# Designed miniproteins, single chains, continued (4), part 6

Each design is a single chain, and the fold is of that chain. pLDDT is the mean over its residues in the fold that is shown.

## One batch from the design tools (miniprotein)

Design m12189
Fold by ESMFold2-Fast:
Structure m12189 (fold): chain A 70 residues (1-70)
Amino acid sequence: YLEKGEELFKKKKYEEAKKYYEKAIKENPEDAKAWYKLGEVYKKLKKYEEAEKYYQKALEIEPGFRAAEE
């Protein structure tokens, strides 16, 4: 799911990428990268408040996750 979400994100299919990142999180809620990628999707959709919440989730799972610090 994470890889397919990443492919869709690169193709600018943000709503579809969101669905795949959500599936990745459902299978592994401790996947900090999936939470971070979901935040990136929301940022592209200009939903900055939601993006911040997902970045925060990634950082809570992995405090040293450098990508989530942005």
Scores: mean pLDDT 75

Design m12190
Fold by ESMFold2-Fast:
Structure m12190 (fold): chain A 100 residues (1-100)
Amino acid sequence: SELHREALEIVERALDTVHEAALKTKDLEIQIDLSVAGIALAVALTIMKRHPPTAEDLRRAARIAERAARLAEEAGLEEEAKRLRENAERLRRLAEELEE
């Protein structure tokens, strides 16, 4: 499915951006919280590689990406925060498409 492929690409980009943000931050607490968000996205990605995503799977990934965006913003990483919010919005749109 084109939607399934697009969802995988978006979650992979979000995961990469979370890893970038975690490496760039000097705040240990934010780094730990970003690492937790990264693990949650990696789990979502692994599940989505095994079966087509449900709308709830996509909304869950979007919520994780949005949380990571807030953490990146708190760390002063505005570009990473922007990319994560864009990924979250795209995942929400795909979830709506699955529900028709």
Scores: mean pLDDT 90

Design m12191
Fold by ESMFold2-Fast:
Structure m12191 (fold): chain A 97 residues (1-97)
Amino acid sequence: SLEEKKKALEEIRSILREAMAQVDATEDPEERAKILKEAFEKVSELAKKYGLDNIAELAQRGKEAAEKGDLPTAYRLAVALDIELVGQEIELELKEK
């Protein structure tokens, strides 16, 4: 339902923003990669459950980058994912009118 998708987007956004705050709080690149990997795993699982295919794809790519220690790519994908989440929230709000 529309309401279930909205709640899923809010939960995913909360997970991602908390992870990004933790990444910004540490200078250890291995810890940063671990934080992002765990966040992308949670986001991917939720996105797949609710049929949010674009979000699931971005999260899977981010997870793979983090697993390889490609922190710059993982961080860029986290930012891209936040932008996609905001866009989808706006689209759902427009459908309610």
Scores: mean pLDDT 85

Design m12192
Fold by ESMFold2-Fast:
Structure m12192 (fold): chain A 55 residues (1-55)
Amino acid sequence: SQLELLKKMVEKVKELKEAGKSDEEIVENLMKEFNISEESARALIENVDEVEDLL
């Protein structure tokens, strides 16, 4: 459950980066779609490759 949610969030970050979205736009999208804090969203964006390697 939590692992699948994390995978979806990682994929979303990658999709939005590929689409040319700014980090601020990605943060807002993650907060709205996944109901996570701004701090959690920023941490995920900063460490997305490392988080993906842990999945």
Scores: mean pLDDT 83

Design m12193
Fold by ESMFold2-Fast:
Order: C-alpha cells, then structure tokens, then sequence
Structure m12193 (fold): chain A 56 residues (1-56)
C-alpha cells in the first residue's frame, strides 16, 4: 500500500521510488544483505522491507 511505502521511505531516508524498487527485488528473491548493499541501509532494515513485501 502507498502508506507502507511512504513510511518506509521516510524511515530509511529513501525516495518512494527506491522503496518500490527494493520491494520488487525482495519479491524476486533478493537477500536482505543484497538489498542492504544496493540501497545503503542496514541488513535489519532490509529484513523489515522484505517482511513488508509479504503484505504488498
């Protein structure tokens, strides 16, 4: 949902577009470590994004 994307973007210091890209990669099977590296966020935050992807 748009609300989840906006909250994640604000919390992670990313644009909404960057969050959508991270969620797409998560659905394609990207690891938390790969997402963390690509988007400059912690592995903990990347795991949170992957968990959120299950609801989107």
Amino acid sequence: SDLIIRVAAHDLGLSEERVREALRLAREGASPEEIARRFGISVKNARGLIRAAEKL
Scores: mean pLDDT 80

Design m12194
Fold by ESMFold2-Fast:
Structure m12194 (fold): chain A 118 residues (1-118)
Amino acid sequence: SEEERRRWLGRKIAELEAALEARLAGLSEAERRAVFREVYREISRVLIETAEKLGREDLVEAIRAEGEKLDAAVAAGEDVRSLVAAFLSFVTQVLWEIAQIDFELAKETAERIIAIAR
């Protein structure tokens, strides 16, 4: 059901946020940017793989564009906390789109990206 998908998504995004916060804890500003960049690039690769499997070229393009936007923001010295919030919002939208097509694939994808963030 839509309610089941919404509750699942909320739980998985909270798990992803907690994993990212734990991984970035105690790091210098430069280290936080470097680690976050590695994490969102790896997560983006998994999301692109899933979008390609679903034949969603529009999602592939959106994920690549978000990655380029994040790379530019990191290079500009933007606050990592703000970038994490923007990325989590983006991942929420992508996982929601995947869940509408294939909920089991969305669950598998969410577990893969949370593991990357840990």
Scores: mean pLDDT 91

Design m12195
Fold by ESMFold2-Fast:
Structure m12195 (fold): chain A 94 residues (1-94)
Amino acid sequence: MKLRLEMELGVLEVAAAVLLVVSKKLGDKEAAEEAEKILEEVRELEKRLRENPELSPEEVEELEKRIEELRERILKLIREMEKKEEEEKKKAAL
């Protein structure tokens, strides 16, 4: 359903925006650049949904796959940021 896809994209947009703000506060340029790219791609998919009121089953499947890929990118970015924080904590413990 279109509403479900819109809601999933909305959640990803919020998550990417939060990660972008956090990355900028931490001075993590690499994380900020990736978060910005994710945010831009989410917004492009939201635009595709708005401009195409009726989606074919094949178009829905493509969008669901891209949403899952974006979700995986967000989770990977979170893990990389956590890994950097953990490495800094280990250096501080010496």
Scores: mean pLDDT 81

Design m12196
Fold by ESMFold2-Fast:
Structure m12196 (fold): chain A 110 residues (1-110)
Amino acid sequence: AVTLTQPSSLSGKVGESITITATASTAAAGAQPVNWFRQKPGKEKELLIYFNSKKAKGVRDRFSGSKSGNTASLTISDLEKEDEATYYPAVYDPASGWQWGPGTKLTVLD
């Protein structure tokens, strides 16, 4: 099984930028495009970024994605209180299906 490693929690202030990283445990997993999802408590996961850097429909310009080697990054600029959520990276492995990171809980401070 593919493992994605990410910080369990991050905090940032309103108006600042933060970056959430996810690192793949294998080179084969690291070669796969990463998709980023946001999940608020009691809600389903919402797609933000697909294929490392492409924004999903309706996603604000404050969200961007990038990838370097085995590490994918989700950057959120101009943080708003509504950005408080858990953020999940996901990669598709043909042998085992969708592989999800454990999630990073983002707290936004005033």
Scores: mean pLDDT 84

Design m12197
Fold by ESMFold2-Fast:
Structure m12197 (fold): chain A 84 residues (1-84)
Amino acid sequence: SHMEKKKKLEELIKAIDAQDYDKVISLLTELGREDDAARLQELVAEIERAKKENDPVKYMAAQIDLVGLLLEIRREAEKELEKL
């Protein structure tokens, strides 16, 4: 239903703002955005790997990509909410 979708989009925006990446991934999957969920999982894993390897260049690159992806998802969610 439109109300269910609206609630999930609002929760998605809140989860992004809270930097709750596990919840963002779960909500993206529930919203049928599996490609975004998979990409976010990859970026989170890349950040953790870069931390373990003490690689500041990989860490910064992965963080830039992560922030960019989250901002795009957030913007799309806001636009979708405006249409509901």
Scores: mean pLDDT 89

Design m12199
Fold by ESMFold2-Fast:
Structure m12199 (fold): chain A 116 residues (1-116)
Amino acid sequence: MTPEEVALAANAPSADEALELARKYGKVIEERDVTLEPGGRVTVRNETDKPAVLIVVNESDRPVRLRVTFEDGTGALVTIPPHGGFAVVIPPGGSVTLENVSDEPARLRLILVEPL
């Protein structure tokens, strides 16, 4: 999966189209819907021996603010627009934690992809 193919999936018009692009350019390892309350967290682990791409889609009609943290302590604060998405690379055997730092519940679709 190239950076351009990751960007296409993350910027897809819907979560279903993001999933179709992920299946086209990679092997979907995991797909799930999560609702994070304010301060809620979810951890996504790459249990494969290869780098994986996590595609996060905001299924809400309002912006969501997430704190993204890797095991090495690096991370970013990300604002996802309504129905928008972003992507991060998780190294082999690594994980990423997503925390909702918004004052409203975040409805997210998470798609973990092994690149082809």
Scores: mean pLDDT 79

Design m12200
Fold by ESMFold2-Fast:
Structure m12200 (fold): chain A 56 residues (1-56)
Amino acid sequence: SEATLRELAEEFGVSEEGLRGAVEAIESGDPVVIRIVQHELGVTEEQLKEVYEKLK
């Protein structure tokens, strides 16, 4: 949900748009794109996993 996305974005110190892009990258299944987005946002693999699990 958008509310969950906003809360996670605030928790991780990233933009809602950036976090939405990270979810889309994970859904694409492209490991190169996922890595690029992870590094651009400055989030850990564990944080990306938390985002994916909560936004399913």
Scores: mean pLDDT 76

Design m12201
Fold by ESMFold2-Fast:
Structure m12201 (fold): chain A 80 residues (1-80)
Amino acid sequence: KSPVELAREALASRDPEERLRLAEEALRLVKETSDDEGAIRQLERELERLKEAIEAGDEEAARTHLEVMLGLAEQIEEAL
């Protein structure tokens, strides 16, 4: 699976634990396939915010951060 596919699955999931695992896997694949340090750093920040949103039970915030991560993954894929 690509980072974009993993991010889409995370957005489609209703399980906070699955969302986090899929988002973490997407970041891992980006780090393996891309040398765009700026995009990687931004994804790391969004993943941290996603973790905070999940811990707070804030489903709207979690969705927002996953949408940002998806957009970043799409930009990285377009640059490849």
Scores: mean pLDDT 84

Design m12202
Fold by ESMFold2-Fast:
Structure m12202 (fold): chain A 56 residues (1-56)
Amino acid sequence: HMEQRLQEAGERGLKAMTELSEEGRERLLEDIERSDPESKENLLFGLEKIEEAGKK
């Protein structure tokens, strides 16, 4: 279960990075906010990891 959620979070984070658009990032954040508390935490964690990796 956790592995599946982390994978989905990573995919959404990668999409934001690939598009490099502010609009894409805002849509991801809105989707995260609409999720249940547990899913939101996992999605935010994945997004932060992807953004941190991109920053290097």
Scores: mean pLDDT 64

Design m12203
Fold by ESMFold2-Fast:
Structure m12203 (fold): chain A 72 residues (1-72)
Amino acid sequence: SEELEKLREMLEEVRRIAEETGDPDIKAMEETLEEILREAEEKGYITPVQAAVATVNVAGAYFLAKVIERKK
């Protein structure tokens, strides 16, 4: 599934950001994406609500990483 592949790519990116920053909020975003991916893989599809939550968590991780860098 193209959606499942994109979700895996999103999770890997957020994992990288969480590891680089050490930020607990970004780590929580990673864990949320892991749970969504697990459920989606079990069902073979992603619900619209899960897609929205995944999108918000990915966007939040990128945004928070930039905020952390700007606090230099």
Scores: mean pLDDT 82

Design m12204
Fold by ESMFold2-Fast:
Parts: sequence; C-alpha cells; structure tokens
Structure m12204 (fold): chain A 66 residues (1-66)
Amino acid sequence: SLEEEIRKLREEYLKLKDKDKLKALEIALQMVELVAEQVRDSDETTRRVVEAEREKLKEELKKLKE
C-alpha cells in the first residue's frame, strides 16, 4: 500500500538524516511524490500544499548537488 511504502521511506529518512543529508532529501522527495499520489482526489488546498513541498525539496536537492 502507499501508506506502507511511505512509512518505510520515513524510517529510512530518519536513519539517514544525520548521516547523509543528500540521500535523506532524496528519500523525502520520494515520500512527497507518494503523498501527492495519495491526495490526488483530495481538496485543492491539500494538493497545492503537497506540490509546494515537492518543489521546495527539488530545489534543496539541486542546491546540495551544485
């Protein structure tokens, strides 16, 4: 299920957040992608917030790789 996949990614994020910031952000982006899928049929405000977080994480990843 999407919920189980998100939970597993969250656990990996928590393991990596203090050891590998780049990998942790990559996992955070994967989680947000799955959350976007989960809220596809939700209200417009919720979907907009999730898309904003997705773009924010993409920008943070880009900065770390540059």
Scores: mean pLDDT 80

Design m12205
Fold by ESMFold2-Fast:
Structure m12205 (fold): chain A 74 residues (1-74)
Amino acid sequence: MLTEEAERIKEEIENTEDLERLYELAERLDEILERGIREKDEEAIRVALEGHALILGKVVKHVVEKKEEERKLK
C-alpha cells in the first residue's frame, strides 16, 4: 500500500544523515507522490510531502555546513 511504503521511507529519512541516501529516498517519495496523485490517495500524498519536508531540512543543513566550511578555508 502506498501509504505504508511512504511511512517506511519517512522512517528511513529520520534515521539517516547520508546525503546520497536522502537523494535516493527523495526519488522514491517522488514516485509515491505521483502515484498518490493519480490514485487520489490523500494519505499517501500527505506522508510523501512530510518525507520531502524532512529531506529538505536535512539537505539544507548539509549545504549550510558545506558553505560555512568553504568560507572558513577561504
Scores: mean pLDDT 78

Design m12206
Fold by ESMFold2-Fast:
Structure m12206 (fold): chain A 62 residues (1-62)
Amino acid sequence: EPPKGEELVEKYNALLEKLGEPLLSDAVKQALIDADPEKAATAPGISFVARAVALTLIKKES
């Protein structure tokens, strides 16, 4: 089964913390929980690195 959206958010924040990047915004968290890759990719306040990681994880989990 694909991981729950909450697990993806936790894995994401852990990776961003290791990279020294700002944590995911609430808009990106909600988009990941809703499994909406377009909203996650276009959410305001997301860094380029966080957006690239978002797109990669969403494609890998699909």
Scores: mean pLDDT 60

Design m12207
Fold by ESMFold2-Fast:
Structure m12207 (fold): chain A 65 residues (1-65)
Amino acid sequence: DSALSPESRELAARVLARNKEKPFTEEEEQAALEALRPEAEAALAAGRDPRAETLRLTERAIELV
C-alpha cells in the first residue's frame, strides 16, 4: 500500500498549508495539470515509476499555483 514516506509526509504538509491559506480553484488546478501534462507523459513513456512521479508532480504543482 501507499504508506507515506517521510518525503511524502513533508510534501503533504506543505500542500495542506498552501491550500489552507488559499484554496486551489478549478482554473488553477487545470492550468497546473496542463503545464505538467507533457512532463508526466514523457516520464511515463520513459518507464518512470508512477508513484514516484506522482510525488514529484505534486511538488511541481504547488510551485505553479
Scores: mean pLDDT 65

Design m12208
Fold by ESMFold2-Fast:
Structure m12208 (fold): chain A 72 residues (1-72)
Amino acid sequence: MEEEIDALLEKIEAGLTPEQAEAVREMVRRARDKNPELVLEGLKKAVTLLEQGRPDEAVSVLFDAARRALAA
């Protein structure tokens, strides 16, 4: 799971601006310790959105997943 999260995060960062990538990295770092399964679900959805050319929606999905993970 940790290796899968890191691999997906690296792929997502490559599709984002440096500022978006930094924000996502910090958010995932905080959320992954609380609920890694919700974070992984969010990362998978974000990758699909990035592949569809929808980076702003990918960032939004990740923020929502992290918020849910931190609230759990």
Scores: mean pLDDT 79

Design m12209
Fold by ESMFold2-Fast:
Structure m12209 (fold): chain A 85 residues (1-85)
Amino acid sequence: ASKIAELGAKLGRVGQRVIELDPSLTPLVQEALYAFDLARITGKPEDIQALVKKLEDILAKMKELGAPQELIDEAEEVIAGAKAL
């Protein structure tokens, strides 16, 4: 499997768990998924940076909500993977 496909699968799992914690975050998760699709298609530094910022916003909200440490760790791995695009 490609590293990009694995990153997308991890992002999808983290996003689902975030929505389960707070459904009001659904638009932010959808924006991050859209930013991921744009970054993987274009490969442009600005599109990758936009994705990273959306993921950092999600991580901040997860920490505010008291998300489990294992979910925070998965989100940090997704951010690291996005930065490696």
Scores: mean pLDDT 86

Design m12210
Fold by ESMFold2-Fast:
Structure m12210 (fold): chain A 81 residues (1-81)
Amino acid sequence: LVDRLLGDGLRAQGDKLDAQGRYTLAGFYYDMAGDLYKKAGDYKLAAESYRNAGDAFLKAGDLKRAEEYYKKAEELEKLAK
């Protein structure tokens, strides 16, 4: 429960940073949110957060890191069922 609420807060902060063009920092906030959702067993929200991290890193020009987060999201999507 607490991990889910913390994840929601970090994801919201990531959205704010992304809107400000602070893509690398947004990616790290989405990563932290994904980790908290994963810890809470919410694999669907964890996968969504890692995809958001991948998108943020892609916008930052960090193609290698973006690919890593897309892979993390795909693995969790398999577990989300």
Scores: mean pLDDT 86

Design m12211
Fold by ESMFold2-Fast:
Structure m12211 (fold): chain A 85 residues (1-85)
Amino acid sequence: MSEKEKAAAYEVAANIALTGAIWAHRQGRRDEALELGKVAAELLEKAYKIDPSALEWGRRMLEQARAAGLDEVAKLLEETIKKLE
């Protein structure tokens, strides 16, 4: 697996984790939503270390979290993005 393919895999995995967090939040599973949000942030950071363009994916994920009302996950993603900038 090339480093770019690995970064893309982390980006996809981060988006899957965020989608899971949104679903858990809608089911009232707030602890699970936050845990999946943390996984999404960690995967985004791993993608960024390989490919800095992952920051654009991070910004899209932040917008998704905000739109879904995941305030704690959105804050975590915002802090992660600011740390990586």
Scores: mean pLDDT 84

Design m12212
Fold by ESMFold2-Fast:
Structure m12212 (fold): chain A 71 residues (1-71)
Amino acid sequence: SHGEKAKKAAEEAEKAGDAAAASVAAWQRYLMGDNEGAKYAAEKAAKAGGKNEKPGETGRQAALSAVQAAS
Protein backbone atom coordinates (compact mmCIF):
# COMPACT_ATOMS: atom_id res chain seq x y z
CA SER A 1 0.00 0.00 0.00
CA HIS A 2 2.89 2.42 0.59
CA GLY A 3 4.00 1.85 -3.01
CA GLU A 4 0.50 2.72 -4.16
CA LYS A 5 0.60 5.94 -2.14
CA ALA A 6 3.89 6.92 -3.82
CA LYS A 7 2.33 6.34 -7.25
CA LYS A 8 -0.71 8.43 -6.31
CA ALA A 9 1.58 11.27 -5.16
CA ALA A 10 3.36 11.22 -8.55
CA GLU A 11 0.01 11.37 -10.39
CA GLU A 12 -1.08 14.35 -8.26
CA ALA A 13 2.20 16.12 -9.05
CA GLU A 14 1.48 15.75 -12.77
CA LYS A 15 -2.03 17.12 -12.24
CA ALA A 16 -0.43 20.08 -10.46
CA GLY A 17 1.54 20.74 -13.64
CA ASP A 18 -1.71 20.80 -15.60
CA ALA A 19 -3.08 23.24 -13.01
CA ALA A 20 -0.09 25.54 -13.60
CA ALA A 21 -0.72 25.55 -17.38
CA ALA A 22 -4.42 26.25 -16.83
CA SER A 23 -3.54 29.12 -14.46
CA VAL A 24 -1.34 30.74 -17.13
CA ALA A 25 -4.13 30.31 -19.69
CA ALA A 26 -6.63 31.91 -17.30
CA TRP A 27 -4.39 34.95 -16.79
CA GLN A 28 -3.82 35.38 -20.53
CA ARG A 29 -7.55 35.17 -21.27
CA TYR A 30 -8.23 37.73 -18.54
CA LEU A 31 -5.71 40.11 -20.14
CA MET A 32 -7.45 39.62 -23.51
CA GLY A 33 -10.80 40.56 -21.94
CA ASP A 34 -12.25 37.01 -22.10
CA ASN A 35 -13.64 36.87 -18.57
CA GLU A 36 -15.67 33.68 -19.21
CA GLY A 37 -12.66 31.84 -20.65
CA ALA A 38 -10.50 33.08 -17.77
CA LYS A 39 -13.03 31.82 -15.20
CA TYR A 40 -13.27 28.41 -16.91
CA ALA A 41 -9.48 27.97 -17.02
CA ALA A 42 -9.15 29.09 -13.38
CA GLU A 43 -11.77 26.53 -12.29
CA LYS A 44 -9.87 23.83 -14.19
CA ALA A 45 -6.65 24.87 -12.45
CA ALA A 46 -8.29 24.65 -9.02
CA LYS A 47 -9.80 21.23 -9.78
CA ALA A 48 -6.63 19.76 -11.33
CA GLY A 49 -4.63 20.18 -8.13
CA GLY A 50 -5.35 19.42 -4.49
CA LYS A 51 -7.05 16.02 -4.79
CA ASN A 52 -4.54 14.48 -2.38
CA GLU A 53 -5.19 15.32 1.31
CA LYS A 54 -5.86 19.08 1.28
CA PRO A 55 -7.90 20.11 -1.77
CA GLY A 56 -6.51 23.17 -3.55
CA GLU A 57 -3.11 23.16 -1.82
CA THR A 58 -1.13 21.66 -4.70
CA GLY A 59 -3.10 23.69 -7.22
CA ARG A 60 -2.14 26.92 -5.46
CA GLN A 61 1.56 26.01 -5.53
CA ALA A 62 1.27 25.16 -9.25
CA ALA A 63 -0.45 28.51 -9.90
CA LEU A 64 2.29 30.39 -8.04
CA SER A 65 4.93 28.57 -10.10
CA ALA A 66 3.13 29.49 -13.34
CA VAL A 67 2.94 33.17 -12.33
CA GLN A 68 6.63 33.12 -11.35
CA ALA A 69 7.58 31.60 -14.73
CA ALA A 70 5.51 34.27 -16.55
CA SER A 71 7.27 37.13 -14.76
Scores: mean pLDDT 53

Design m12213
Fold by ESMFold2-Fast:
Structure m12213 (fold): chain A 83 residues (1-83)
Amino acid sequence: AAARVAELRREAEAALAAGDLEKVAELALEYGLLLLEHFEPKLSPEAVEKARELIERAAEAIAAGDLEEAERLLEEAGEVLRK
């Protein structure tokens, strides 16, 4: 899981650098959902729902070209998952 998460993050950063927003949104969604599935057994249902909303909103921000907002939303989702 950890190796796959790191690979997805690197692929998303490379796609971001290339300006391939469709690819970035796809990889960000996969990365976020993978993290959510990994931590789901340790989280409350409310935390799972909040993390999912943040991940989906981050993908929408990427598609809109708001990469700063997308990064903040993904970091916030990661914080929810790490609590």
Scores: mean pLDDT 75

Design m12214
Fold by ESMFold2-Fast:
Structure m12214 (fold): chain A 65 residues (1-65)
Amino acid sequence: MEEEQERIERIREALYNSYKALDEYLGKEITPEREEEIRKWAEEHAPALYQAHLGGLADARAQGA
């Protein structure tokens, strides 16, 4: 089913972009090595966040901010 893959891909992109933006905000230099590191991290964590989203409707509602 393509839908699950699409959701995971979107989460991966969101994580990658968010972490990259955070590094820029903190004044870190974004090197090609750092981008690859962030990409791998996002790819590894996207499935876990997808599973958390499926199981954690209450957690998604209460953002804990």
Scores: mean pLDDT 72

Design m12215
Fold by ESMFold2-Fast:
Structure m12215 (fold): chain A 107 residues (1-107)
Amino acid sequence: MKAKEYVEEFKKILEELEKRLAAATSPDELFQAVGEFFRRLHELIQKAKEDGLEVEVEVEFSGTLTTSADGTRTADFKMKVKVKVIDKENGEVAELEYEFEATATES
């Protein structure tokens, strides 16, 4: 299934983002990982469209940056992503829902 293959590729970039967020040792590293994720997401959406597929992506994210009295910064991040890939020629639909959260504190 062409649609299913693209959903697996979307899942890989989401899993890579989750790993990068878990490994982030500062808010800046967390925000950099999120930025790279959106670039890769855009590229994969364009590739799927060039292959004749329709792609619907819903991304909900929230972030809080807190600074303590000593200047230490903590970023809390939550993300929920829904991806639907539609192959109209074959009448196929593949879907993915992915949710995670991460916290990064300056050390």
Scores: mean pLDDT 82

Design m12216
Fold by ESMFold2-Fast:
Structure m12216 (fold): chain A 55 residues (1-55)
Amino acid sequence: MLSEEEKAALFARAEELAATSGPATRAFIRDLLAKAQTDPAALEALRALLDSLEG
């Protein structure tokens, strides 16, 4: 499980991505963010999404 600091960093990165994304992608990321607050599976899905975007 991610630490509070790692979780905060992940959420910050997701918000940045959502802010610069098109409407459909923004909605998808924000839905995952909301679920990740209470669901460990959604948190891992969000992490996997962000990892897939690494250069």
Scores: mean pLDDT 77

Design m12217
Fold by ESMFold2-Fast:
Structure m12217 (fold): chain A 115 residues (1-115)
Amino acid sequence: MPTLTVTQSPASLTVPEGGSATITSAVTDSAGNPVSGNNVNWYRTRPGEEAELLISNSSTRAPGVPERFSGSLSASGVATLTITDLTREDTATYLNQATQDGATAFGAGSRLTVV
């Protein structure tokens, strides 16, 4: 079975209000080749809430997601989530999901704390 690997970093970050956060993942397929194209999604999880889709197809914001959130996936398999103009409400765990050829994998998550 094809297996994807998603190596997400950093595991945790603390950023002041009004700052910006960047979370990255290295995404590889079962042969160790970079995964590119429209093959990553970004989710947010908060205590007591359902997981929320933020970015789909590597760079498409989900409906209702503010323009402060942006996503990309490079030809070298580096997925990036960028959040600008941080508010304390952005404190959450952020998860990268990769999908390719019926395979799916999640990163370990990045805990963002806004102070």
Scores: mean pLDDT 86

Design m12218
Fold by ESMFold2-Fast:
Structure m12218 (fold): chain A 56 residues (1-56)
Amino acid sequence: MSLKDLSEAVQRALKRFFARHGNDLSLIATLSDAELRELGLLTPEEQAEARAFARS
């Protein structure tokens, strides 16, 4: 899955994550719903999209 295929909200959240935590996609898959919400991913759909990208 390409970053370009994600919604703008998820793309922005992932860019914030990479700036803070580096390029370790496996960390996104281990984040709680509360931690994903802190990145600006407020809906279950956005959280699922980010986790699906991390597992791609």
Scores: mean pLDDT 74

Design m12219
Fold by ESMFold2-Fast:
Structure m12219 (fold): chain A 80 residues (1-80)
Amino acid sequence: SMEEKLEEEIQLAMVRMLRSVTEKAVERLLKEGDLEGALEVLREAEATLQRLLENTTNPRLREELERELAWLQEQIKAIE
């Protein structure tokens, strides 16, 4: 339905916005030498994405969430 497509597009846009906001915050914190702050931002984003992944059966959203989780895990590993 049109409503289901709209919900999917809104959720995907929110996930992409979370990525953008997280990336900008991490870049700023790393430039400031705040490794702990950068890790906290990444871990909070990871927890949010894991919760969303557990609560959705939408295949497109699940695929996007899994890609975003992989990116977050790579960022955490690079900082640690």
Scores: mean pLDDT 87

Design m12220
Fold by ESMFold2-Fast:
Structure m12220 (fold): chain A 104 residues (1-104)
Amino acid sequence: MEREKLLKEFIERAKKLPLPEDIDQASIVERLARLLTEKVTDEELDKIFDLLSENGEIKKDTPAGRLVKALLGIEEDTITKEQFKEALKKLFKNGDGRITEEDL
């Protein structure tokens, strides 16, 4: 449907995930939200990944890993920058109202 509805859904899902208070969850959610409404660039994807990653990877058992899994549907034990960028680019294409896979 509309990008605005997808954006709202992702924000609501992100807010439901328990993150430590020392992690700026609102800032992370806002950056992900902007990607769904604006043209995705590799530079913006790198910045968002760097906010969520530790030593260049997002680990499954971290709050950031749970957030990314909930928003992007990635179930890998460790999320690499390439996997993260591909998942976001895929969401961007589908955010334009393109349904290219079964239910998105």
Scores: mean pLDDT 60

Design m12221
Fold by ESMFold2-Fast:
Structure m12221 (fold): chain A 64 residues (1-64)
Amino acid sequence: SSAVEEATARLTALLRELAAAGASPEERAAAVQREYRRLKEELGLSDEELSAALEAAVARVAAE
């Protein structure tokens, strides 16, 4: 799939892992920010593309 779909899947998995681990809101925010930077570096996504991927990932987790 596209790089945005890959980023969405990885962010969704991260958010699920953090929820399962009982991460605090601060821990969750820090982990998401680190993954965001990694995705930007590895996949070459723009800030707008990463923002869209994060929004989609948050929506997927919220629907659970």
Scores: mean pLDDT 83

Design m12222
Fold by ESMFold2-Fast:
Structure m12222 (fold): chain A 114 residues (1-114)
Amino acid sequence: SREELIALLERARELLERLKEIAEEALERGYVSPEQAAELERLVEELERLARELRRLAPDDEEMQAIADALLGVAAEVRRLLAEPSPERAAALIRHLESLIGVLDARIAALRAA
């Protein structure tokens, strides 16, 4: 349903905001703590589950499929950052998170207006 899609997108947005907060803290401090790494892995696993659910609920919606693909792309970027930490990767991830949060906000607003 539309309400289920909105709920999934709002949850994805919350996860992206938390990923951004952790990435910004890590960039400022110059390292990712073991506790932050564990939380990032958990958030990534939840993003991957949400992306699969979005694909299942809206298989014929090109915009929703693009959002699901973008969520999986962010998950892959977080995993790469954990495997090979760098300030350049962290900064790029933060920019991609900000962009995707904007896309989610626009899509949630459009679904609520429909």
Scores: mean pLDDT 89

Design m12223
Fold by ESMFold2-Fast:
Structure m12223 (fold): chain A 112 residues (1-112)
Amino acid sequence: GGDEFVAELQAEYDRLVKEAEELMKKDPEKGREALIYAEAFRKVGPAIRYVQARADGQARKAIEEVREKYKDNPELAEKEAQKVRDTYDAQAQAEIDRLVSEARKEIEEKLA
């Protein structure tokens, strides 16, 4: 539900901030970049969820088609299903990385 989504976004943001604070102690420049990334993630979180939900829906449909195609060979069906999952996950991650990168640039420009 919506409340679970808000909780998941908050938990991920809190994790990113904690990792950035730990990184700041070892490498202040990388730590600052990680904090900017966390703020960008918070800003585009709803868009990220939409990308993930769309990719999951597309992957599930494609996986169902693969399992039906290879129904007489369960080992091959699962191997091909995993390739489909990995492909959609990689495509979703690339789109998420673009959204975060764009938001990060906007935040960096405001800090300059």
Scores: mean pLDDT 84

